# Designs tried in a protein design run: designed miniproteins, single chains, continued (2). Part 30

Each design is a single chain, and the fold is of that chain. pLDDT is the mean over its residues in the fold that is shown.

## One batch from the design tools (miniprotein)

Design m5011
Fold by ESMFold2-Fast:
Structure m5011 (fold): chain A 82 residues (1-82)
Amino acid sequence: APAALTISGAAAARVEEDPETGKVWISVDPGNTVTAGAGATVEKASPDLPWTVQVPASQRDAAIAAARALNEKGEAATVTLP
């Protein structure tokens, strides 16, 4: 079954892309809470660093839309993974 990723904290979520590798992830500031479904990879290297959520290429546009919705509306965003 597809997994779902939920992000909370409107003004602190961004979609980032490495132009060299094409890797896409969502960065969320450390003061927020990130909840991931079984298919998502969530990492927080230290308390002072952002959350990092790895997103499949197939969900890239959905991740961008979700981050924009968080920044504009202050609501939780959900990204469904394959």
Scores: mean pLDDT 62

Design m5012
Fold by ESMFold2-Fast:
Structure m5012 (fold): chain A 82 residues (1-82)
Amino acid sequence: MIQRAEALGREVDALYARVRSDPDADLDAVLARVEQLLRESDRILEEAIANGDQETARRAALTGAHATTVILHIRLLKRERE
């Protein structure tokens, strides 16, 4: 359902906001969680495609793209801090 994909997107946004606002944020823990959310968005995308739900598929694809961008940003921050 579209609500699941939207909930994942909101969690990705919240995790990214935490990384930006909290210099003590555990980047490894956040990275692991965002990678899990990316895998979950991919599963929702596959389910939506199988069911012909184009709206949920589009939302899940956008959430996955956003999660991928956030993962890259966190990896860059880790490299700069380590």
Scores: mean pLDDT 83

Design m5013
Fold by ESMFold2-Fast:
Structure m5013 (fold): chain A 95 residues (1-95)
Amino acid sequence: MEIKYSDEELKQMREILDEIQKIVLDSIDLLVENEDKLSPEQLKQALELVKRLIDILLDTRRLFGGRLLSVDEMKERLKEAKKIQEELKKIIEES
């Protein structure tokens, strides 16, 4: 079922999508800057976390484009993306 959004909701949802995209890009940059410090096992874990962030971004973009997500559901996806980013930072700090 397609959701009809207000202009204010569309603006909020675009801002959330932009923030998720920034988290993905910042996480890739963090991995690239620190890859030489990571063991093969840590690198695999970091890559799996980055893959999960990319999956969240692309899935959120697809469902938003299909008008299948509420603002609150997009906020929960942003919260999940932030949690994964913190897990990645922890792996880098432990290296």
Scores: mean pLDDT 87

Design m5014
Fold by ESMFold2-Fast:
Structure m5014 (fold): chain A 65 residues (1-65)
Amino acid sequence: SAELARLAQISAANVAALRALDAAIAAQQLPQSQVRALVVAATAAALRAIGDEIQRMIEARRAAE
């Protein structure tokens, strides 16, 4: 379904972003405070995107009735 495809794309994008962040942290040896802030921000954004997509899937399912 289109909703499952979008959820998969969001998940893949989030995994790629976290891998890029890990590589940047390792390469640059960023201060712990900056690392924490980036991890928190990335996690919050990922959870929000997933929640929004799940909500859209629920609404689409209701509309199909």
Scores: mean pLDDT 74

Design m5015
Fold by ESMFold2-Fast:
Structure m5015 (fold): chain A 78 residues (1-78)
Amino acid sequence: MSEEERKELWKEIAIALVRMVGGLLEASTKSPEARAAVRRLVDEAIEEIKNTDLSPEEVFEKAREAVRRAIALADELE
C-alpha cells in the first residue's frame, strides 16, 4: 500500500469505530438532549479525522479521545 492508501485505511477504521460507539451510546441514552449532544460530538470528531492530515497514531488518538468524551458527555447529561 502507498502511504496515502495506508492513511485512508486507518481513517476509515477509526471513523467506523467512533460511529459504532456513538450508535451504542445513542441507543442506551434516554435523554433527547444527551442523544443529540453525543451525535453532534461524534459527527464533529469524524469530520475532523476526515479533514486533517494525521499520522495513523494521531488518527487513533483522536478516535480514542472522541470516544472518551462521548461516554463522559452521555453520563453527564443523563
Scores: mean pLDDT 78

Design m5016
Fold by ESMFold2-Fast:
Structure m5016 (fold): chain A 91 residues (1-91)
Amino acid sequence: ALVNQIENNTKQLKQALENQNLDLAQIYANKIINNLKVMTEEGVSYTTIRNTVKKIINALDEVEEKNSSNDEIQKFIKNTKVAIYNVLVGE
C-alpha cells in the first residue's frame, strides 16, 4: 500500500537525517514526494493524504527541534516541507 511505503520512507528519512547523511535523506525525501504525487493522481481521499502528510511533517518537526543549531538540516527540512506543499497544491 502507498501509505505503508510513505511510512517506511519517512522512517528512513528520519534515520538518515539523525545520522547527518543528507545524500540518503534526499533519496528518501524524493521517494516520499513521488509517493505523494501518486496518491493525488490516484484520487486517494483528502483525509488520507492529510493524515499521511501530518505524520511526515511531525517526523520532520522532531528532527528540526533536535537539530536547531545545524543549518544544513534546518535548510533541508524547510526545502522538503516546501516540496510537500507544492505537491498538495498541484500543478
Scores: mean pLDDT 87

Design m5017
Fold by ESMFold2-Fast:
Structure m5017 (fold): chain A 99 residues (1-99)
Amino acid sequence: LVTPEQAAESAPIPLEYARELAKQGKYDEAIKVLENVAERARKWAEESPDPRLRELYRRIAEVAEQAIEALKNGDVDTAIKLLDEGARLAREAGRLFAE
């Protein structure tokens, strides 16, 4: 992930990776991946020139933060649902970049 636009293309990958780590019970590793996703998404929500991309990155950051809290509480099912939502939002960001 180098620029906000380039990040949109690969943004689902870290969320899908965190989902697999959560399924394997590797919660600390999943949380670290999601903390990086949230930090970068917050930055791109501020820096992206397209207001539609800013809104999508803001939502991705919020979903990642909620997934971190679910994992900390041992609520893996909720975390997986949140990660699936985050990946969907990341694909939406990629679609806007392709436009």
Scores: mean pLDDT 79

Design m5018
Fold by ESMFold2-Fast:
Structure m5018 (fold): chain A 95 residues (1-95)
Amino acid sequence: VSRDEFIDQVEDYKKLLLSLANSRNKPDMAKEIQKLSDKLIEAIRNNSPASEIRKILEEIYDLGLEAAKGDGLYTRLVRLIYEGLMAGIDELEKK
């Protein structure tokens, strides 16, 4: 997995979470997801430490769980993608 492919995966996750927040009438949450996701993408582009990238992703995941709250299918999907992205960070760190 290249850095660019990983960024594409993060952008897809961002689109999913924004769609969830907007569909549930949580515009403030959507704005925070947008802000943190853009921060995450910039951290990846700037080759920031894996610990910093993980920390930002964890903050996005917490918002994703809140956006999916009460929907078991979306909660599982949000978790699955988060776990995949965390594994991707571990692979990038191994070089």
Scores: mean pLDDT 84

Design m5019
Fold by ESMFold2-Fast:
Order: C-alpha cells, then sequence, then structure tokens
Structure m5019 (fold): chain A 93 residues (1-93)
C-alpha cells in the first residue's frame, strides 16, 4: 500500500473533531489516541524525517517530522487522557 493511501485510510477511520486552517498551517483533531509509532512510520515512508520526539506527560507524546525537500513540517500530538490525536501540517515560509 502507498504510504499516502495508508495515511488517508487511517485518518478516514477516525472521527474528525476539529479542523483549523490558517494561511500557513492545517490542524486536524481526531477522536482516538492513535499509535504514534505507526503514524511516525507512515510519515517517514511518505518522505518525512523525524526531527524530534518528546514525552510531554505520562499520557501525552509529541513527534515532529519535516520534509527536507519542501520544508513542510508535520507535528503529531497523541493525548491518551483526552483520547485525541492532533496533526498539524505547517508549510515552509
Amino acid sequence: MDASEELVRLLSSHKIVDVTVTDDSTTLTLEGALDIDRLTEILERAGLRLVSREKLSDDVEKVVLENPETGTRVTVTVDRKKNTTTITITEAP
């Protein structure tokens, strides 16, 4: 399966709770604490590179990935206490 197709299928299987669009970013909030390791693997196969991984609390983990060719940055935050996954896509300036 294409990494992009796999990502679309994964995201489509979860309820979108909120969508925020700005001039340089799109933020999707999904219902469900998704597997951050699996999301990271899918994004890396789609051409992104892991920049940082941070455990913000016992229930909250954040990863940041970047496309080195375009400068596009993807931030994934998984909150197991709220049972949400937040994905922010930021375009290069």
Scores: mean pLDDT 79

Design m5020
Fold by ESMFold2-Fast:
Structure m5020 (fold): chain A 64 residues (1-64)
Amino acid sequence: MGPTLIRVESDDPVKALEELVKKYEEQGWKVVGEIRNVTIGGKKASVALLEKDGEYLTILAVQK
């Protein structure tokens, strides 16, 4: 059983999210829909929703 939400901080949130998504895809997780670039509290962020065996996981990378 994994965490429902993973939050990381990075100077490059898009790149950090892409690297994390790749690691989870290697474990059998699949991206649901599109990776979204958003703003949270005035900071750049990227979000991905992943699914595996009916379980969902959100990865959120926020600018440090």
Scores: mean pLDDT 80

Design m5021
Fold by ESMFold2-Fast:
Structure m5021 (fold): chain A 70 residues (1-70)
Amino acid sequence: GEKEELEKEIEELSRKAVLAVIQEDYATAVELLERMIEKLKELKKLSEGEEKERLDQTIARLEATLARLS
């Protein structure tokens, strides 16, 4: 379903972001992190309870990372 597709997209974006950081391509890493945050926000809208709370924490950590890079 939509939730499973979003989870897969987030995993793929995460892997690409890690690779970009290893290659010191920080411009690409920032773009991938921004896209991942947007997909996590979409996933949060489809989530409830503890899962929604964990997604909020993940989003906050990634937004803090972006703030340090910008």
Scores: mean pLDDT 84

Design m5022
Fold by ESMFold2-Fast:
Structure m5022 (fold): chain A 120 residues (1-120)
Amino acid sequence: METPVKYARGVPRSGENLPPEEARKKAKEYIEKIKNANSLDEVLDAMSEAIGYAILSGDRELVDEAIKVGEEAFKKLGYEVVGILRTTADGVEEIDIVVAKPEYLEEGQRAVEVLRAGYA
């Protein structure tokens, strides 16, 4: 996972006490950070925050926008989104995104399977 396969995890942790409108604003700010990111780790960090705030805002279109913008940013850096896992526990949604270089798509796919099995 710590080589050519990486994870972004979006959870509404730091924003639990944030009003939905503030969460929506933060999600948009992080989406812009994804667009301006110059490294894989910058995209992963900004995308995790964007998704977490978008989930907290209740704006599903904003969640989808964060994912699409992240996919474009990863592609520019030579990575592909291998899997997107949506998990809900006690009404709290979490989205895990697995990315890999094209040469490591099978390793990425195995990582998705392991994560999915861990939630089962």
Scores: mean pLDDT 78

Design m5023
Fold by ESMFold2-Fast:
Structure m5023 (fold): chain A 91 residues (1-91)
Amino acid sequence: MKVEFWGEKDGEWTKIREADFSLLESAKLLIVGELIEAEMLGYDKVEIVFEGSPEDSKELAKAAVKSAEGMGWEAKSEQSGDVAKVVIERK
């Protein structure tokens, strides 16, 4: 499965990271780490794109939403077949 992290700061979108995973748990750990890093770097918005099976992308999107909300951010997920997108914004 593939995970892409994008961050927005001062109106500029930058690709933070792109990675491929064979294990869901490894991808979930990356999600937590990258969200912490985005908060520390002062990003105002984060977009995460998950590509894999419909089940894998959905599970990773749910994990991302839960992690973001646990950090006090607003998060919304959208599923389209094998792709899930999570948009995360500061409150």
Scores: mean pLDDT 82

Design m5024
Fold by ESMFold2-Fast:
Structure m5024 (fold): chain A 71 residues (1-71)
Amino acid sequence: AEEAIETVKKAKKEFLEAVNSGKFSKEELEKAYERFKGEAKKLKEAFPEEEVQKAIDEALKEIEAAVKSIK
């Protein structure tokens, strides 16, 4: 469980840093977000613990908000 939560936090941080860098197009970031959602779904299926589910849901919300903020 702990390793799964740390993996999610690291992936979220790296994604948000990519968004904030301004080096990637909205299309590239949307494609990366779709891949992130796929991996998150697999992780949710592997780890039914509430803490892992919550960490994934929070990460997805923050990433989605960040992608939608790109103009």
Scores: mean pLDDT 78

Design m5025
Fold by ESMFold2-Fast:
Structure m5025 (fold): chain A 105 residues (1-105)
Amino acid sequence: KKKKLEEIDKLEKEYTKAVIAEDYETAIKLLEEIIKLLEELYGEDSVEVADALFALGSTLREMGKYEEAIEYYEKALERYKAAGAKEEDIKLVEKQLEVAKEKLK
């Protein structure tokens, strides 16, 4: 458990650097690795996994990949609901879904 948490922390720091550099391709790869570790540590239906999926959707949106962003926002919403997340967190994801869908019209 502790070793996986240290690995996640390292990857999150690398992710933050990639986002600041606008290297969204690297940021996505780092988020995919973070999601795998979070799934192993907390399970698929966890707020931690939902948060990472939401971040992945937001990164895809910044790249203009709105169809892919919608897919990950929908996955994040599913995980948040399964985990019994706060209404505020659910509404935030729903709002980003609406914004992404509007870009495809």
Scores: mean pLDDT 85

Design m5026
Fold by ESMFold2-Fast:
Formats: sequence, structure tokens, C-alpha cells
Structure m5026 (fold): chain A 73 residues (1-73)
Amino acid sequence: GIAYALYALDLVKEGEKAYQQGKFDEAIRLYEEAIETAKRAIDLAKKSNDQIGIDIAEYALRKAEELLEKVKA
């Protein structure tokens, strides 16, 4: 549901803060956790027909994947 989607988005924001502070290993861990959380949030939101939850979770997933690739480059 929405709560898991918002949690995934929060993990992305925490990862971005870690990245800005040069804590790259911490940023990677947070982005990987955000990806896993977002995927679970999408599955739960689809089962409850929660379109807002799906949209937020898909946004968090795409953002986390993009930022994880950037850190590993």
C-alpha cells in the first residue's frame, strides 16, 4: 500500500543524503533496500487496486535504480 511506497521513497532520499556526504557504500545499501521495498509496495498496491500507491512505488523504484547505476559508474 501507500505506506510501503512512501517508505521506499524515504529510503531513496536517505541514500541521496549519504551520497552527497561521500558515504557511497551507505548510499548503495539504501538504494538497494529502496528497490526491494518499492517492488514489494508495487505488488501490494496491485492486489488492493491502489493506483496512487502503484504510481509512487514505481517512481521510487525507477529513481533508486537510476541513482544506484550512477553510484556504480
Scores: mean pLDDT 86

Design m5027
Fold by ESMFold2-Fast:
Structure m5027 (fold): chain A 80 residues (1-80)
Amino acid sequence: MIDETIEAAKAGKPEEAVKLYDEALKRGETPSAEQLVAVAVAYLVLGESRKATEYFLEAQKKGATTEDIDAAMRELAKAL
C-alpha cells in the first residue's frame, strides 16, 4: 500500500501529510523512519521548527542516516 503521508508530502501538501500521519497512528501503525522524515519536513514547511527537529531525531533513532535525511529533505522540500 502506498504511504499516504509520504505521498502527501511529495505532492506539496504539508498540512495533509501531518493529518494523514495522525490518522495512521490512530490505526495503530508504527511509523517508519521514512514517515518520520516526511512529517519532519512537513512541520518545517509549516514553520514548526521545534517539532521538525523532534521528528528528525526520532527518524535517526529508527535508523535514518544524516545522508538519508538530507536526500529526503531536498526532494520533499522542493514539493512542499
Scores: mean pLDDT 74

Design m5028
Fold by ESMFold2-Fast:
Structure m5028 (fold): chain A 96 residues (1-96)
Amino acid sequence: SIEEKVKEAEELLNKENPTLEDYEKVIEIAEELKEKGEEAYKEKKYEEALEYYRAAEELYTKVYEKAKESFPELAKEALKKATEVSVNILKVVVTK
């Protein structure tokens, strides 16, 4: 479920000193959520697609905010991915 995936990611992000591997796992979880959102969008399940996309966007954004000083390259990639998901959200809103 979205809740289980988000909880797993939040546990990694809430460590005092998340490692590079912890942030990479959060990005992996966000990618899974994004892919499920794209599948839902293709099936015209727009509300479900929005839930997945918003969860993915939030996780990417949190990786950016927490990793930007320790892992700036990873943080920039996460921000780029968050922006891409924002475009996906816009597509759902204008199609719905």
Scores: mean pLDDT 88

Design m5029
Fold by ESMFold2-Fast:
Structure m5029 (fold): chain A 72 residues (1-72)
Amino acid sequence: SALDVARGAFIRELREVLATVEDPESRAALERVIALIERGDLEGALEVVRNSPLPEELRREVIRGLESLLAL
């Protein structure tokens, strides 16, 4: 499905971003977000992003990607 293709692409992008994240708390939050997206829990992933210490630019991009997936 279009959702499965888009979700797979987003997971790959987030894993590349994860490789550049040095802060342990931000890294753990992003790993949790990726795991939730892999399970199809997009609402749970959005909740983690909103309540976790992520750099503002990364937070905005992840929210944007999740909202795009939720609109499919």
Scores: mean pLDDT 86

Design m5030
Fold by ESMFold2-Fast:
Structure m5030 (fold): chain A 87 residues (1-87)
Amino acid sequence: SMEDIEEVLKKFQEVVDTALASNRDMGAITEKLIELVETLKKLATPEQVEKIMKKIEEFLKTFTSLSDEEAKEKAKELAKEIEKILS
């Protein structure tokens, strides 16, 4: 549902906001990632979870090489892809 998509996108945004606010603190990021993964498992099919997690892993791998502004832009693009997968 749209409400399920909004909840996933909210949890993804919390991961991004925490990463930026904590200066990429892996402990803080990991806590928010666990919340996102649990939300995805409840609201999405296994195929959707696999696709979304692959994209998030790729995003986080490049995150350390991006400026805050580049990271925000890439996060917006990824949010649109997540929305498309869940729709």
Scores: mean pLDDT 81

Design m5031
Fold by ESMFold2-Fast:
Structure m5031 (fold): chain A 66 residues (1-66)
Amino acid sequence: MDEEIKKLLSKFSELDPEVILEAGKELYKLGEKDLALTALGIFLKEFKPDEETRKKFEELMEELRK
């Protein structure tokens, strides 16, 4: 599972981090809350984006957890 998510995230990380954020929001709306959190967490941990991008992901993850 995690490896498949990493492959998807690496493809989208070449475009725009906002695309990954929107994907996470859509997964949450579909009831895939755990999958959305896992995908965002893997992106932050493995791809280590810049500080502004990291803050956006952390903010979304906090919203999804509450």
Scores: mean pLDDT 69

Design m5032
Fold by ESMFold2-Fast:
Structure m5032 (fold): chain A 83 residues (1-83)
Amino acid sequence: SRAERREEYRRKIFTGAALITAGEELDTEDARQAVARYRPLLERIIEDALRDGLLSEAEVQELVERGRAAGRAAVAEARAAAA
């Protein structure tokens, strides 16, 4: 139960950071609207994980940093494929 919740928070934070960063990089009107909608949801997920002691501040920072890198890489790959 606790281990499953921890892995779910890790997945949600990584994926959320990646999707938000990809949206920021694409910077289309639809992407900006999606980022504005989903950013507060990611912030709440992080707050909940920290409050419940499921993740540390350092673990959250690492997940967000890796998510951001993945989001940037995904957009760069898509742009390279389009060239």
Scores: mean pLDDT 88

Design m5033
Fold by ESMFold2-Fast:
Structure m5033 (fold): chain A 66 residues (1-66)
Amino acid sequence: SMKKKEEIEKKIKELELRLKTVQNQIDFYQARLALNPDDPEVQAKLAELQKRETEIQSELEKLKKN
């Protein structure tokens, strides 16, 4: 239906914005880790953000294929 298509398109746009935000945060924390490579809090935050990036990318691919 038209309504379901609009809901999917809205969700795709929201996920793309979230993906951009997560990627910007990854870039920020990667730069911080380059200055302090043994920072366990930054390492943990990067691992969390990279997992979130992968999850968002997977959800986007599923939505775009249908």
Scores: mean pLDDT 86

Design m5034
Fold by ESMFold2-Fast:
Parts: sequence; C-alpha cells; structure tokens
Structure m5034 (fold): chain A 100 residues (1-100)
Amino acid sequence: SSEELEAAKTLLRILALRTEILLLLRQNAPEERILEALEELREAAKELAELYKFPEEVKKKLEELFERAEEAVRAGDRERAAELLDEALKLITEAVKKAE
C-alpha cells in the first residue's frame, strides 16, 4: 500500500539520521548542526508514529527522550545524547515490530 511504502521510507530516513547524528557527536561537530539533525529525526519519528499509529504512551516517551537528548547536546554531554538516541531508536524499532 501507499502508506506502507511511505512508512518504510520514513523508517530508512530515521536510521540514516540516527547514523548521521552519532557521527556528528563523535566528530565534535558544532552544536547547531547536531540540534538541526535531531529536529529532523524528531519530525521523522513523529511522522512514523502517525503512519504506524503508535500508542500515546510510546509517542510521549519518544518526545521525552528527544527532549533529553537535546538538553544533553546543549550541556555538552555528547555521550549521554548518544545513549538517549539509542534508547529512542530501540523504542521505535519495538513499536514498529508490534504494529506489524
């Protein structure tokens, strides 16, 4: 279906963005670049959640994880930001698996 293809494309975009953000964190990229990529990831995750109809509890937890990741980046705690991103991706993967 059209929605199934769109969901698959959005999931691939999320995986690409996660990889990009982790690389930016490791390379000590400017904070503004990391925050821009995080915002793109947040929007892609929100789009995926609507396509797969994620439970409200999952959507709320994802929003909290992304907010904490942004705070960690702004605080210069790049290791914590990477950890929070991995937690968010694990939650997304489990939610997609349950929706299928």
Scores: mean pLDDT 87

Design m5035
Fold by ESMFold2-Fast:
Structure m5035 (fold): chain A 69 residues (1-69)
Amino acid sequence: MLTGEEIKEAQEALKKLHLYYGPIDGVYDEELKKAVLKFQEENGLEKDGILDEKTLKAILEGKVNTKPL
């Protein structure tokens, strides 16, 4: 499970990517979930809305793991 500090880092990074416009409060709310889903969809990740360590790292780097075809 992510800590409130890691959630805040995700909120700040998504705000920098212009995907999240809500408060930096460390709470996984509806707005943050929508931003995570949009990030996953735009970056070719599985669209599950789960902010796990892999998704967090991708958000912080602004990088996508390309699925090997």
Scores: mean pLDDT 73

Design m5036
Fold by ESMFold2-Fast:
Structure m5036 (fold): chain A 122 residues (1-122)
Amino acid sequence: SKFDEFKELALKKIDQAIETLRALLAQETDPQVRALLERLISELEELREKLKNAKTLEEIQLVVLLAASSLMGLLSHLDPSSPAAQAVQDTAIEFLTSFASVSTGELKDILQSYIDTIQSRK
C-alpha cells in the first residue's frame, strides 16, 4: 500500500541520515559542532521510534516534516563554509529530495522550500 511504501521509505531514509551523521560525528573535532550533531542524531532516533508506531499516512508525513525541520535547524547553527555544514547540507538535500518527489500538497511545498533555501545559500 502507499502507507507501507511511504513508511518503509521514511524508515530507510531516517536510518541513512543517522548513519551519515554518526560518521560525520566520528571525524568532528569541534566540541560545539559535536554537541549539535549528537542532539540532531538523538532527535532523529526519537522520530524513528515515532515512525515505527505510525498508523496513518499523516503521522508519517509529520515525522518526515519534523526530521526535515531538525536538519534545517542544525544547518542554521553551522558556518556554511565549513566541511561539516557542507556534509549536513548534502545529507539534508538527499533526505528532502527523496520525500519531495513522492509527496503532494503542503508537505511537498514545504520540503521543496527547504531544498530551495539550501541551494540558494550554496
Scores: mean pLDDT 86

Design m5037
Fold by ESMFold2-Fast:
Structure m5037 (fold): chain A 75 residues (1-75)
Amino acid sequence: SAEEKAINGATEAARAGDGRALQDYAVEMAKEVGATPGQALDGMARGAQRANSPGTVEAGKEAGRDMYEGAKAGA
């Protein structure tokens, strides 16, 4: 699903520290939720802020989920 794809991609980008990939996923989530790219980026940034913790693969998965929820909340 698009949601699962977004969570997986955001998780990998967050784990790797790739800000560009995170922005790209925020734009895709905006289209899925019907928000503007700016709203999705703002929501994603809020979600990503909560994800900033030292952790394992499980922490990365949780971060991706929070980022997706942040994008939806920003819509």
Scores: mean pLDDT 61

Design m5038
Fold by ESMFold2-Fast:
Structure m5038 (fold): chain A 120 residues (1-120)
Amino acid sequence: ATRTYTKTSAPVSASAYSEIEVKADLPPLEAGDTVTVTVTFSGATSASKVKVKVTVTERTPGRPPREFEAPTAELTLSSSGTLTQEISGIEAGSTVSVTVEVEVEGSAVNATVTVTAKTG
């Protein structure tokens, strides 16, 4: 059976921006599949630099957690932007947790989004 997972963060605001929304999408997961994590940004009021770090944690019962970390990515936002990260080799019956850390350049705003999806 195929499962579909989607999670959206609460909006974040800063003095330089009215609102930034971070959305992490986890599509259907099967054993051996590639997990695609898409982070979507919207609500930027002007062109601004954003630093993004994505950490994916797989938890399988009876096994140590596995972590997949992407290097910090820098994006320039005008009104919207998208970052895609692909992770392969997810085991059936595992819980997948995605943590997205966002830091906005020129602003004191940080946003952390955690989403959890279960395979199987």
Scores: mean pLDDT 59

Design m5039
Fold by ESMFold2-Fast:
Structure m5039 (fold): chain A 110 residues (1-110)
Amino acid sequence: SDLLNQGRDYYNLGVQYYNQGNYQQAIDYFSRSSDLFNQVQDYGNQGISDYLLGQSLQQLGNYQQAIQRYQHSIDSFSQYSTTSSPGMQYFSNNMIQVSQQQIQQLQSQL
């Protein structure tokens, strides 16, 4: 769909800005990407976008907002794992564990 393609385009722009160290721009584009993937119920790509949004927020020291985005990523991957193939379930479970570890680490520093 057009929204799915727009979500991918914003995700790719977010990755570009993240790799350049432009975390504020990365946050804007990953946020837009996550919103579009949510609208089309692409929970796998929404989970990835929310995870990278969390990492971008963490790079700027916005730890409380980063925790919220890691939680959104967990929720998205949990939804995705209910409808995905066994291989994608394995990936989703790994992403959930990574996000949980990030949350625990950040909560211990707040």
Scores: mean pLDDT 89

Design m5040
Fold by ESMFold2-Fast:
Structure m5040 (fold): chain A 87 residues (1-87)
Amino acid sequence: LSDVIVRKTQQIIKELKNQKGTIQVEVLNEKGEVVARFTKTIDPKASSEEIGNAMQDVNNKGQEVRDRLGAAGLAMGLHTENHLEVK
């Protein structure tokens, strides 16, 4: 996952620092259907650095799915999207 996407998410999290949230990474097929999902709940008292690390961990898991599937995953049109969900 690109450094820029992680930093943009970190900036959003800094604004929402006092809210509970969930970080999600989804692996989608060509039709936009979710084939894998990784979710991490954020402690409302977590620091911006801790939240950023949680986001990076979830993003790395999404990348692992693509890497493990290799050429087969690419042939299936798989890609990863990042979502931040706030309660």
Scores: mean pLDDT 55

Design m5041
Fold by ESMFold2-Fast:
Structure m5041 (fold): chain A 96 residues (1-96)
Amino acid sequence: SMIEELEKKVKELFEEMLKEGKSIEEISEKIMELLTPLAEEALKNKDTETGQQVLLIAARFGIELAKILAEKSGDKEIEEQARAAEAKVRAAEAER
């Protein structure tokens, strides 16, 4: 499906940019460039299912970026919040 292809593309881009040592800001900008047009199209078409899938993809990669930032900053509270958010996203995916 288009959503599965998008998720794979986002994952591959995320992993490639991490290997290249790209900044968290550059990684987040590139991920949002891929997700924003699809989210806007879903909103225009009132396609709530596609919109929810795009948001879940954004949430998962946002959490991974937050974990990297927490490790670099040494902020244990941000790290704990990122883990809690990850658990909630996984629970939401499991109930669908």
Scores: mean pLDDT 76

Design m5042
Fold by ESMFold2-Fast:
Structure m5042 (fold): chain A 69 residues (1-69)
Amino acid sequence: DRQRREELIRQAQELLERSREYRRRAQQLYDEALRDPSRSRELTSQAVDYGGLAAEYESRARRLLQQAS
């Protein structure tokens, strides 16, 4: 069903957008950690958390795209 495929692709695109936002946030925190050694541990920990969220949303998007194929 082409309509179902289009729905899955749209849902996957939304998840990929959220994944990109989390990756951008993680990168910002990582960059800040490199510039501030006194806060490096805390900022890196937060960056890892956002990276994990990004990976989760990307994984979910990949499954939807596989179903759409």
Scores: mean pLDDT 86

Design m5043
Fold by ESMFold2-Fast:
Structure m5043 (fold): chain A 100 residues (1-100)
Amino acid sequence: RPTTYLRLGEKAKKLLSLVGIDKDVVSLAELTQAIGELLRRLVEEGRVESVNGEVIYNVSGTELGELLGKDRVTPEDLFAFVGELEKNGEIVEDKELTLG
């Protein structure tokens, strides 16, 4: 299967800059790895909480928290934000790179 490439808008670039990715185009694998790295860094920073059996990340005072407009997020909130970026055209498949 050909590699899917994604063009990034300003909010998507800001999200990926939080893990040191400064690119206009990334593969789907790079995007998935970047989201995993964001969650890993929150765990390493001691920002993970368990509330009523749910995993919650404390993003208060972080650039991620500012970007999402929240002080606490679930993994579902982060994936919902990525879905909103796709819906708003901030993450768009680059069909020429994907099919070439």
Scores: mean pLDDT 79

